Designed miniproteins, single chains, continued (4). Designs and how they scored, part 104

Each design is a single chain, and the fold is of that chain. pLDDT is the mean over its residues in the fold that is shown.

## One batch from the design tools (miniprotein)

Design m15843
Fold by ESMFold2-Fast:
Structure m15843 (fold): chain A 69 residues (1-69)
Amino acid sequence: GPAAREAQARALLAEAERRATLAVIRGDYDGAIAILEEALRQAETLDHPEAVAALRRGIASVRALRAAA
């Protein structure tokens, strides 16, 4: 139901952010982007606009960090 999809989307976002942060700490910006892009594909199948928006912002932020590195 909607509550289960929301919980799944939140768990997906939290795990993707955690893994992407660890990749960024290691200097693996391309790996961080790949993690967030895979999570975005999954969030899109869940039809959860808030998680999709958060993941798109995360991808943009990591791309900006990569450009500054």
Scores: mean pLDDT 87

Design m15844
Fold by ESMFold2-Fast:
Structure m15844 (fold): chain A 60 residues (1-60)
Amino acid sequence: SREEAVERIVKELGLSRETAEKIVELIEKGVSAEEIAKELGISVETARKAKYLYDLAKLE
């Protein structure tokens, strides 16, 4: 679920809940990891890891 994705991003990447929720919203809108990183001021690697965690939460 969305909430599981947010919780995983907060726990695994050490981001604030507010930032994790914004990342999930952008992923659901189809925004690229590169653009998410630019918009939120995080690394592209962090944005890619967040997308991976989101995809895992959807499959479980």
Scores: mean pLDDT 83

Design m15845
Fold by ESMFold2-Fast:
Structure m15845 (fold): chain A 79 residues (1-79)
Amino acid sequence: MEEGEELARKAQEAYDAGDYEKAKEYLEKALKKYIEELGEDHIAVAVVLGALGRVYEKLGDKEKAEELFEKARERYEKA
């Protein structure tokens, strides 16, 4: 969890700097850590999926962003 939180923080720093590819990399790593430590249905996973969706919108991949937002919504409903 601590490592996942640090990865999410680094993703936010990259996003604020306009480095969306780096933000994506950190969020994908944070997603894996949260799933491993907390399980797929945890609210922390939903938060990271939503953040990934925002990054994919910035990268121009609207279809992938919509998929990620839907996955985040499903986790919020289960939490």
Scores: mean pLDDT 81

Design m15846
Fold by ESMFold2-Fast:
Structure m15846 (fold): chain A 56 residues (1-56)
Amino acid sequence: HMTEEQRKIVREILEKEGLSPEAIQKIAEKTGLSVEEARDLAMEIVAEEYRKKREA
């Protein structure tokens, strides 16, 4: 389960750096998640933002 604060951190990092191994490592360190959990969350947020933009 991800907190709203963790999701916000992920969005900010993805917005600044994009989806990359370095960004995922940074997310894991800032949120306390494992690298695998950070990657899954980042992919989920990217998919949500993409869907929202397409549905607008």
Scores: mean pLDDT 76

Design m15847
Fold by ESMFold2-Fast:
Structure m15847 (fold): chain A 67 residues (1-67)
Amino acid sequence: MKLSSEEVAKLVAVMLDYVATEIDALLQGLSEEEARKLAIDRAKEYAENTLQSEEVKKEFLELLEKV
């Protein structure tokens, strides 16, 4: 895969935001199922708007759906 330093930084940002979103939802009192669905939905939107490589984006989104 072709990973520029910019793309790597964006991928890390998306991953950190995903984890932060799930934890924040749990802290707000959502169920584990609700928190995970919210985190996945937000991560998909963030990845679509942030990642530049279609190949990296597709692979990331496919992995995220399996979690």
Scores: mean pLDDT 76

Design m15848
Fold by ESMFold2-Fast:
Structure m15848 (fold): chain A 74 residues (1-74)
Amino acid sequence: SREELIERAERLIERAERLKEENKDDPETVALLDSLIDELRFVIRNLREGGHLTEEQAAAAIERVEEIIRKIEA
């Protein structure tokens, strides 16, 4: 559902914000995380405001971002 996708994206933003703090002396990683947070916020806005983004497209974007965050965490 749209609500579940929004919750997933919000949790990923929280994870990314924590990773920014943990990596604050790595400007490339911080810039990447900022970009991912911006992408997730765009997805949330589209889902909340009834934009052109489908649930399938939103899920794909969230999954891609989550995979990148997992790689940074490793």
Scores: mean pLDDT 87

Design m15849
Fold by ESMFold2-Fast:
Structure m15849 (fold): chain A 94 residues (1-94)
Amino acid sequence: PTPAPLEPGTVITLTGDYEVRLDGKVVDSGSGEVKVEVGADTVTVTINGKTTTLPAEAAEIAVDAAAGTVTVTITLKDGSVLTITVALPASARA
């Protein structure tokens, strides 16, 4: 899948089995709703009602229809990469 950039003002809501990786290392996993809100200098991630706001430089989305997954990649201002992968069935809304 080809990643597409997410612009400020984009909101994505996904429901399914999720895995959160920081620099390739798993930091959280589970099932439920994942909401990603892209701001000018921040990305707000809400997982099952718990909200975290992160200083971010860029965000991208990749949809893999063959694997049934959606991956959101967030580049943080410190150079770290946060990757959120959600297994479908889920609706993605830009």
Scores: mean pLDDT 79

Design m15850
Fold by ESMFold2-Fast:
Structure m15850 (fold): chain A 72 residues (1-72)
Amino acid sequence: SSSLLERRRELGREIARELLLSTLRALAEEAGEDAEALAARYERAFEADDLAELSELNALEGELLKEVVAKR
């Protein structure tokens, strides 16, 4: 039972990461930012477990969302 829960959590983390990166790419493209550079920055932060950088990137995502909403 614990092994199934562990697999579910692992898959959930991978799916959440993929969804986050897809959302960031879409927001960056609509905001006129370099989507691939932003995605690469996130991937490096995830690999390094750089919590400070991830916090900065989360704030940047919020600003990109505001820019996209303002353009619509």
Scores: mean pLDDT 75

Design m15851
Fold by ESMFold2-Fast:
Structure m15851 (fold): chain A 83 residues (1-83)
Amino acid sequence: DAAELAELLERRARDLEVMRDRLVALTGSEEVRRALEEAVEHLREAARAAAAGDFEAALEHARRAEEAFRRAAELFREALAAQ
C-alpha cells in the first residue's frame, strides 16, 4: 500500500510536468513555471518518502507541493487577468 501511494504521487508529478508546459505556454510566465516545478519536486520527494515508509516526511512534502500548486494557481490567474 505504501508502494501504491508512492506510484500515485509519481504519476501525479509526471502529469503536472505535462500541464506545466501547457500553462507556461498560455501565460509566458516564468513565475508559474517555477511554482509548478517546485510542486513537482515536492511530489517526487513525497513519493520517495512514502516508498521508504517515512509517512511523516511524505506528508510534509505533500503539504509543500500543495502550497506551491496554490501559488502557481494564483500566479496563473494574475497572468491571465493581466492579458
Scores: mean pLDDT 83

Design m15852
Fold by ESMFold2-Fast:
Structure m15852 (fold): chain A 65 residues (1-65)
Amino acid sequence: TTKKTAFKIEAIGVGIEEGGSISFEEKDGKLVVTIKHDSKEKAERMAKRIKEIAKDFGIDVEIKY
């Protein structure tokens, strides 16, 4: 299991607020995380949480909404 795989598992497990979703795309060695939620506040909370997890795993991420 790579650090990227471990990060994806953690992000799915704890980074998603109820009614939200995330998807992953790799581009130029960078991981793009697309966040969807009908609530802007919850989407921003998901983004903050996902960035925190990424920092803990040493993974560079780009957040999209």
Scores: mean pLDDT 81

Design m15854
Fold by ESMFold2-Fast:
Structure m15854 (fold): chain A 92 residues (1-92)
Amino acid sequence: LSERLLLEAELGLEQISIAVAKLAFEIAKKKKDIKALEEEVKYLEKTKRRLEELKRRAEELGDEELAKEAEELAKEAEELIEEAKKAIEELK
C-alpha cells in the first residue's frame, strides 16, 4: 500500500532469490555443472542490479535501514558471483 511496504516486500523476495541461488550454486558445484554455474552468475548479476535499485529507492524515501539491508544483500550477491566464477575457472 505504501511505497515503503512495497520496497520491503521486494527486498523479501530478493532475500528468497539469494537463498535459492546459494542452494543452486552448491548443487551445481557438487555436480561440476559449468553451464549451471554460468547461468547462476547471470541470475545473480540481475539480482544485484535490482538490489542496487532498491537501495536507491530506499535512500530517496529516507529509509536508511532498508537501504542498508539492500546494500548487504547486493554484497552477498557479489560474493556469490565471485565464488561461482572461481568454481567455473577451477572446473575448466
Scores: mean pLDDT 86

Design m15855
Fold by ESMFold2-Fast:
Structure m15855 (fold): chain A 81 residues (1-81)
Amino acid sequence: GEEAARAAEEAARKGALEGGVGAAAEAARKAAEELAGERAGELAEGSAATAGAMMRAAGADREEVAEAAARAARGAAEGAS
């Protein structure tokens, strides 16, 4: 779902900027779950958490972490149809 992918991307980006990787993952899960169901939510959460955590561990700044989490959440939600 294109709508779910866009919602997960936006939610993950905002969540990461305001609350970090955990907030990005939770926001992505809720957005994807609402539009595309539980599996889409789980995949978006896991992808956002993994991508965000990896970038943070590599020393990326807040905006770089947010973009990585957003892109991962989008891809996961899009593939969950």
Scores: mean pLDDT 84

Design m15856
Fold by ESMFold2-Fast:
Structure m15856 (fold): chain A 61 residues (1-61)
Amino acid sequence: SDEEKKLLDELSELMKKIDETASPEEKAKAYRLADEALRAILAGDLERARQIIEEIKKLLE
């Protein structure tokens, strides 16, 4: 779906930012959240995926 595609694209962009994160602890937490978001998208739980993506964005601020 268009919504799934948008969430996957947004998650992909966030994963690039995670890769550039200097803090090992922040990077590890962000990767864990990214995995959870991907699993939510694959399960069709797009609302949960959006919530986790927002948590990653806040972490990477």
Scores: mean pLDDT 83

Design m15857
Fold by ESMFold2-Fast:
Structure m15857 (fold): chain A 79 residues (1-79)
Amino acid sequence: MSEELQKEVDRGVVEIGIAVLRIAIEQDKKNGSSIEDLESQIKTAQRVLELAKKIGDEESAKEAEELLKEIQEMLKKKK
């Protein structure tokens, strides 16, 4: 309801999303990943990126974009 309060909540969600994506990417590098898992991770990264841009968090948006590109590169190597 307060736009300021909602922005802080959304920032926390973005931070958690980035942390989860980083862990997933490290696991993908160590153990491999299926095409379906990589496509799911791409969707998650896109949502995190969209939310980061919406709240004006440029640092998190850049980080989410870098993670998205890394997952897309891994998917290309599988196809």
Scores: mean pLDDT 81

Design m15858
Fold by ESMFold2-Fast:
Structure m15858 (fold): chain A 92 residues (1-92)
Amino acid sequence: SMEELKELLERAIEEAERGAEAARAGDAAAARASLARVLELVNSMDGLIPKEVLLKMLALIIEAATAIDLGDYEGAVRSFERLREILREALE
């Protein structure tokens, strides 16, 4: 439903913002925790959004995870912010 999708998108935006803040602070554990919550929320959007949009979100989640694992916190922030923008566009 549109209400269910809106709630999932809003929660994913909040978690992506928390992930970006954690990455800016160099807190890998907090950034990973936020990323895991974003992944769960995005997976729950399967069948509710176009597959191409879902795949773009998943690609950014993989980019964020890779950046965190490499200690590239600037790259992680960038991926979280790009993910937030795609989530916001999906709300419109």
Scores: mean pLDDT 89

Design m15859
Fold by ESMFold2-Fast:
Structure m15859 (fold): chain A 74 residues (1-74)
Amino acid sequence: KKEENLEVARKTARELVDRGEVSEEQADRAIKLAEKLIEDNPELTPEQVRLAVRLAARGLSYEEIKRLIDLAKE
């Protein structure tokens, strides 16, 4: 459900910071973008949410991430 995906997004962002892969600022940005993706796309899997957080933390836009997720469906 939506609440589970939101928790996955927050945990993924914290893990990236803990591993030194991204800054706190990048993680915060990624969480906000992932929240919007989850709200717009209730069918997202936890795996897709983790991917979205990682891409957003590295500076990809909502549109870029959505295209990549759509391509990965194939």
Scores: mean pLDDT 80

Design m15860
Fold by ESMFold2-Fast:
Structure m15860 (fold): chain A 107 residues (1-107)
Amino acid sequence: SLKEVEELAEEIFEILDYLYENPEAPVEEVKELLEKMFEKLEEIYKKAPEEEKPKLEELIKQIKELAKQALAALEAGDLKSYQELVKKMREKTQELIDLVLKALLEK
């Protein structure tokens, strides 16, 4: 459903925007929010057309790698790198959402 993907996307962007705006958030809270984000990305993946799934798998892998780097930066106290990595995660997530929504609209 287009609406379900849009609602999941909104929830994911709310998480990413919160993480960007609150770099002082505890590491454990950040880990829990990232886990929830990836659960929502998996739901979007399941709702995507089969033809788009290989590209989505690649984008999800890239977002997971950025998340690991972001957590490492946060744990090291490098808040500038952490915020830059969260911004890159948001950009890759937007690319993923645009791909899914376009595919669902073209039927």
Scores: mean pLDDT 89

Design m15861
Fold by ESMFold2-Fast:
Structure m15861 (fold): chain A 64 residues (1-64)
Amino acid sequence: LLEEARRLLEEAERALREGRREEAIKLAQDSYNLAMKAAAQTDQVEEALALAARASRLVREAEE
């Protein structure tokens, strides 16, 4: 979960840099959902919540 969330966020960041905003938003939302699930199931809660925060920020940035 946490590793998959991180991979999706990296793909979202790349998509945003390439101007693929709709794809970036979808990937970031998927990353956020996975990071929140990971936060409920891991002892690495701080890392999971940090990933969720980064994904949420990317969605806002892509929507602007």
Scores: mean pLDDT 78

Design m15862
Fold by ESMFold2-Fast:
Structure m15862 (fold): chain A 73 residues (1-73)
Amino acid sequence: MMNPEVLELETEAGVHEIAAAVAERLGDLEEAIEHLEKAIELLEKALALEKDPRLESNLKALKERLEELKKEL
């Protein structure tokens, strides 16, 4: 099972991912970017504690999404 600290970081990242998706759907690109950056920070901390291919995949997807949103500014 995942380290409890990693699970906490992943859960917090998930909250920010949802907030980013909502902000993007409302057209609040700056807020969406801030939430994606926070989710990325939390997942990078989780990966530093435990290497998980699922977390690596999610981090890659979020970084790609962040780059796309920044192009829209």
Scores: mean pLDDT 83

Design m15863
Fold by ESMFold2-Fast:
Structure m15863 (fold): chain A 70 residues (1-70)
Amino acid sequence: MANELLTEMIRLAIEASRYAKEGDIEKAEEKIKEAEEKFKKSMEIYPDPEVRKRGEEYIESARKALEEAK
């Protein structure tokens, strides 16, 4: 279900931020890519502007954590 994909995307984004803080840059990048893929699939099923905005914020937060860890 679309709700399940969104939950998985959020979990992956949080995991990416954790890996970045732990210094595992390669794992963080991999988790960000997985989160972006789940986000794309969720948007293809139910393109909701509010859900899109929140998903973008989670992914952006994960990317920021990765850049700060480099």
Scores: mean pLDDT 79

Design m15864
Fold by ESMFold2-Fast:
Structure m15864 (fold): chain A 75 residues (1-75)
Amino acid sequence: TPHTEALTQSLGMLHDAKQQAEKAGDEKAKQLAVQAAHDVHRMGQQGASPQQLLQKAQQAVQQVQQMIDDHQKKK
């Protein structure tokens, strides 16, 4: 179903973001990715649309990438 596909894609994107943060040594960015995955799971259980699930995941991935970039520039 579109909902199941969106949930799978969303969680996959967040898992990749978590791994990128972990490789960068950015614990705060990693925690954000983990929290976003929990949020996406909860939203899915509450009947959020496929669009809402993907949007939440995309926003979280972008934020994680911004945090990693900032961390790398300061370190």
Scores: mean pLDDT 83

Design m15865
Fold by ESMFold2-Fast:
Structure m15865 (fold): chain A 66 residues (1-66)
Amino acid sequence: MDAVEKAVVLSRARIGEGDDLLEEAAKEAGVTVEEVQNQAAEIESDKKKLQEIEEKYKEFVEEAKK
């Protein structure tokens, strides 16, 4: 889920407040905040998945810093 992956990479880069990012991702994806939190935790627990999304959104994070 792209909204959750973006929220995870922004939170890890310290761009925005983590809870606010997850709430926005839940609203964008049309799911509950609890569902987004569970998916974010699964991504963070999987080192390979986390590395893949960090590479996928590397430029997105750099643009968000501006």
Scores: mean pLDDT 75

Design m15866
Fold by ESMFold2-Fast:
Structure m15866 (fold): chain A 75 residues (1-75)
Amino acid sequence: MELSEEERRAVEELYARLLAEHGDQLSPAEQERLRRLIYLVVTWAVNNGASLEQALRLAELVARGELARLLARRA
């Protein structure tokens, strides 16, 4: 299942914001995994009846959980 251009733009905006906060602490492979995770969560949520706003909030929570896990392992 694919996202619309509007949904894809919103996903890229969320990803860019998270990269601005923590991207310098992530490898390129970790950055790409984070991007794919956000796309996966938003695509799943929207296709299961969530609004774009709800899908983005869920994706942000999941992505921030993954970031916390990655950063904790470096402490």
Scores: mean pLDDT 81

Design m15867
Fold by ESMFold2-Fast:
Structure m15867 (fold): chain A 57 residues (1-57)
Amino acid sequence: KQKICSEAFASSGTESFTAEEVALLKKCGCPDSIASVKTTAEQKADLVKQAKIECSD
């Protein structure tokens, strides 16, 4: 859980997370500041996929 958040904060790019993706990442234990993180489309897709696996099961 913390690993996903750390990877998100370590990434940089121009893509913002959507409101749904932010809500999912917050369920994984990420702070509200995750909403301001910018990442690449590829990193975003991977992080969201991991969050669905770890935080939906």
Scores: mean pLDDT 77

Design m15868
Fold by ESMFold2-Fast:
Structure m15868 (fold): chain A 66 residues (1-66)
Amino acid sequence: SIQQSLQWIQDVGDRGIQRARDAGDEDAVREIEEHTQKALEAVRNGDWETAREHLEKMSEVVSRSL
C-alpha cells in the first residue's frame, strides 16, 4: 500500500539521518533529509521512478559519507 511505502521510506530516511548525526556530518543530514522528503512527495504523487531515484541518491550519500 502507499501508506506502507511511505512508512518504509520515512524509516529508512530516519535511520540515515541518525547515522549522519552520530557521525557529526551536517551536510549528510541535510542531503538525506532532502532526498527522503522528495521520495515521500514522489510516492504521494504516484511517481515511483522519481521516488526510486531519490532513494538511490540517499543510499549514495550514506555510502559515500558514512
Scores: mean pLDDT 85

Design m15869
Fold by ESMFold2-Fast:
Structure m15869 (fold): chain A 99 residues (1-99)
Amino acid sequence: GPELLRRDAERMLAAAPGLLEFAKQTVEEIKKAYEEGDVEKVKRILATKVNALYMAYLALETVASLVDGELGQRLREVAEEMKKLIDEANKIADEALKK
């Protein structure tokens, strides 16, 4: 019901700073792999860390769509920031894989 959904949303928001930090670290890791020419490492980061971030993004967006007010807005802001980081990682990977 609405109470359980709100509790899940509040837990998700509490975890958001750690999730965003993990996303930023993942972007930095894929940048470094690209600069080093390590195509196999880029592929591993995509298949594991970037995929995990995308699944987390979908969960955030879904819960944000189901809750109203400030809580829903804050979750949407986290989802938007997450998507920007995922898109940055994918762009770096696309350039690495063209070589």
Scores: mean pLDDT 88

Design m15870
Fold by ESMFold2-Fast:
Structure m15870 (fold): chain A 55 residues (1-55)
Amino acid sequence: SAEEIAAAVAEARARLAAGVPPQEIGRWMADRYGDNPAVEDAMLRLLLEEAERRA
């Protein structure tokens, strides 16, 4: 659902701000939300966008 995606994205952003590496966030998301492909897709898009913004 959109709410699940938004919550997952917000949590990932908080982890990025706390210094957790993107690769660890990706693994955590796959383990936690692997039953929801939409969440995984949104997370991959987020991590790619954040990497591009910081470059």
Scores: mean pLDDT 74

Design m15871
Fold by ESMFold2-Fast:
Structure m15871 (fold): chain A 69 residues (1-69)
Amino acid sequence: KKELEEVLNEYDLSEEERETLIELSKGDVKKLRGMAIFLKESGIRASDIKEELKGKSDEERGEILSKYL
């Protein structure tokens, strides 16, 4: 948890966005960092990714997440 928080401290993210990124990364620091960088550069929010994953199969979720990693 502390390691994930250290990565997220490099980015000006809301508490809600931090929680969403941790959930989407499932504790994988490399995935978390990749997504955080992408969100900061693109202006897309973690909540937008979560909304895009809504109603998708597990395989489709994997494909969508791979675009942000």
Scores: mean pLDDT 69

Design m15872
Fold by ESMFold2-Fast:
Structure m15872 (fold): chain A 56 residues (1-56)
Amino acid sequence: EKEKKIIEEAEKIIKDSTNPEVVNLARQAIILAKMGDIETAEKVLKKARELDEKNK
């Protein structure tokens, strides 16, 4: 369930963001989540969200 939520949120960020750094962080979160590294995936996704909000 956590893996699915991380992937869904990251995919939304990729779709909505035009910032390459934000998109790259979101893609990294998806890869980490798929590899089972949920804790690191959540941290990377949080960084992507924070960066995306600052560049709004």
Scores: mean pLDDT 80

Design m15873
Fold by ESMFold2-Fast:
Order: C-alpha cells, then sequence, then structure tokens
Structure m15873 (fold): chain A 71 residues (1-71)
C-alpha cells in the first residue's frame, strides 16, 4: 500500500496521470480496510479522473500521512 501510494504521488507530480491512477488503485486495494485512508484515496482517484492534479496530490499525501501514523 505505502509503496504504491508514494509512487502515485511521484507520478502525479511529474504529470503522468495514467501511472498515478494505476498506483492509487493498487494502494486502494491494499489499504481499503482503513476507511479514512480509503476515503482519501477515492478522492485522489476522482480528482485525477477530473484533471484536478493539485487536489489529487493533496488527498494522496493525506492518505500517506494517515498510513505513516498507523505504523
Amino acid sequence: GKEHLEKAIEAAEKGDIKAAIEHLKQAFGELVDDPEVAKELRKAIEALEKGDIKSAIKHAKRALELVKKRE
């Protein structure tokens, strides 16, 4: 989950939207049992699908901070 989430953020920051969505979907599959993380990942995917890259990065980073806090 965490590795895919970090790769998704990097891809989004580089403008590789297809790779970012793919990595976010992989992270979602591994982190779906945490409802707060899953909610932020859904928002990030939806934002990328709408072309709102800035919002997507914000939500993906929030998901990553939640994952780090649960370690």
Scores: mean pLDDT 83

Design m15874
Fold by ESMFold2-Fast:
Formats: structure tokens, C-alpha cells, sequence
Structure m15874 (fold): chain A 64 residues (1-64)
């Protein structure tokens, strides 16, 4: 197997070992980080396009 397959297997095993409460916390952190990433990507795309209104909207979007 590849290193990717090994990493995926370890990830599944780690998630299976977590309590429901711990899984909920990890999921919430992952969702927040994803939202931050999406917001940053939208801001950078707007700045590259010179769209100041879109950049402002991305900057002021609420986080989950």
C-alpha cells in the first residue's frame, strides 16, 4: 500500500477510537477551519479581480 492508504487507515482507526463527544469537537473544529479557508479563498479571488465590494463581503461574512 501507499503512504496515502496508510494515512487513511490510521485516520479511520483514530476516529473509531474517539468518543462521540470527542468526535463532535473534532468535527466542529474541522467545519470552522473549512469556513475560514473558503472565506480566505473568496477574499483573495475578489482582490485579484479588483472587486472591492466582493472582498468586503468575504471579509465581513459570519463564521459558523
Amino acid sequence: GSSTERAEALGREARAALSPEQRAVVSEIADTLRAIGDRLDAYLAAKRAGDEAAAEAARNAPLP
Scores: mean pLDDT 75

Design m15875
Fold by ESMFold2-Fast:
Structure m15875 (fold): chain A 72 residues (1-72)
Amino acid sequence: IDLSKVEPSVELAEKLAEIGKEYFKQGKYDKAIEYYEQAIEILEKVLGKYHPKVLEAEVNLGIVQLAKAVSK
């Protein structure tokens, strides 16, 4: 997905985070990380770095990264 060619929006970022969550549930941690990072980038551009929605997405990314680090 090339995010430079799409209009940045909170809705788009939330959809990307939902896709990341679905990959996380499937144990596809690398894909989940990729989608959460894309969602965070859009949210930071639209809402700013310290907005509650950005912090929530960063927490979710951290959970996926930790799960990847401890997974077999």
Scores: mean pLDDT 79

Design m15876
Fold by ESMFold2-Fast:
Structure m15876 (fold): chain A 65 residues (1-65)
Amino acid sequence: SERERADRTLLALLPNVAGFDAATAEAIREKFGGVIPDDVEELTTVPGVGPAKAEAILRARDALS
């Protein structure tokens, strides 16, 4: 789906964004199967992802899809 494609692309790019690292991107990929949840609270369960970072991820995903 377009959402799956956008989420996969975004996760591949996250390690190049200030304040993120490869471990955080991998944890999101492993926990959610490569599909970013629509819920900020779900994303904040990942170590290193606070509410502001979760919101930034969701906005970036929406811009890609």
Scores: mean pLDDT 73

Design m15877
Fold by ESMFold2-Fast:
Structure m15877 (fold): chain A 62 residues (1-62)
Amino acid sequence: MSLEEAVKILMEKGGLDEEKATEIARKVLSTNGDLGAAAQILMKEGGLDIEEAVRLAIEMLG
């Protein structure tokens, strides 16, 4: 998954603006493959539910 695709998902599903979505996507990538930490960021800061957060974390981090 590209950073651009992750930002779009955060904007559409999380209700975030582009600046905030980009900040959160970068934070997720900085978790160094920690899927649990990435999912928590996506839930708490990204406005995603647990299922969407886990799915996006897996797709971003591989």
Scores: mean pLDDT 81

Design m15878
Fold by ESMFold2-Fast:
Structure m15878 (fold): chain A 80 residues (1-80)
Amino acid sequence: SLEEEKKRLIELFREQTEGLIEYIKSLNLPNEEEIIKEIEEILKKTIEKIEAAKSMEELEKAAKEGVAEFQEFLKKTLPE
């Protein structure tokens, strides 16, 4: 069902975000606290969009947008 898929995606995003935060902490970056706060804000917005989805198509768009937002943030934030 749509509700079960929403729950699955929310759990997946939360688990992956926790792993990402632990990775960021391992890098000992001077702006670590700011980076973590921004990651948590992206997660919050992604979950809100997932919960607001009224169809499987909207849910897929919300999840894809969330992934893209995380990727763009990390590209501009983490050193190459």
Scores: mean pLDDT 86

Design m15879
Fold by ESMFold2-Fast:
Structure m15879 (fold): chain A 72 residues (1-72)
Amino acid sequence: MEMEKKILELVKEGVKAKEEGDYEKAIEKYEEAKELLEKLLKEKGSSLSEQQLEGIKKAIKDLEKLIEELKK
């Protein structure tokens, strides 16, 4: 749960940075959130429900799209 809270905070910080026009900072925050989601899958994947696994995989893909959009 604590790691999920940290991921949510990083996403919120990324959104704030994007709104402030700091795209580099937004990308860094989204990349950190993605890294934590990937770590969560690796460390707890076997103990997560199929619904939780799909949710995390979708969140990773959504963050990848956001990062790519900001790099354009």
Scores: mean pLDDT 80

Design m15880
Fold by ESMFold2-Fast:
Structure m15880 (fold): chain A 51 residues (1-51)
Amino acid sequence: MEAIARAIELLTSGEKTVEQVAKEVGMSLEEFERALREAVGRTPEEIAAQR
């Protein structure tokens, strides 16, 4: 999913918070967490911790 690839890029860059990234891709925090878990098996916080 294009939106998920974009979200991972933004989380890894550290330019935006998890909530800001979720809002940018048009999802609630709950929906965003579910989508990332389904796509890559990680939480937004775990992805952000990668740098």
Scores: mean pLDDT 75

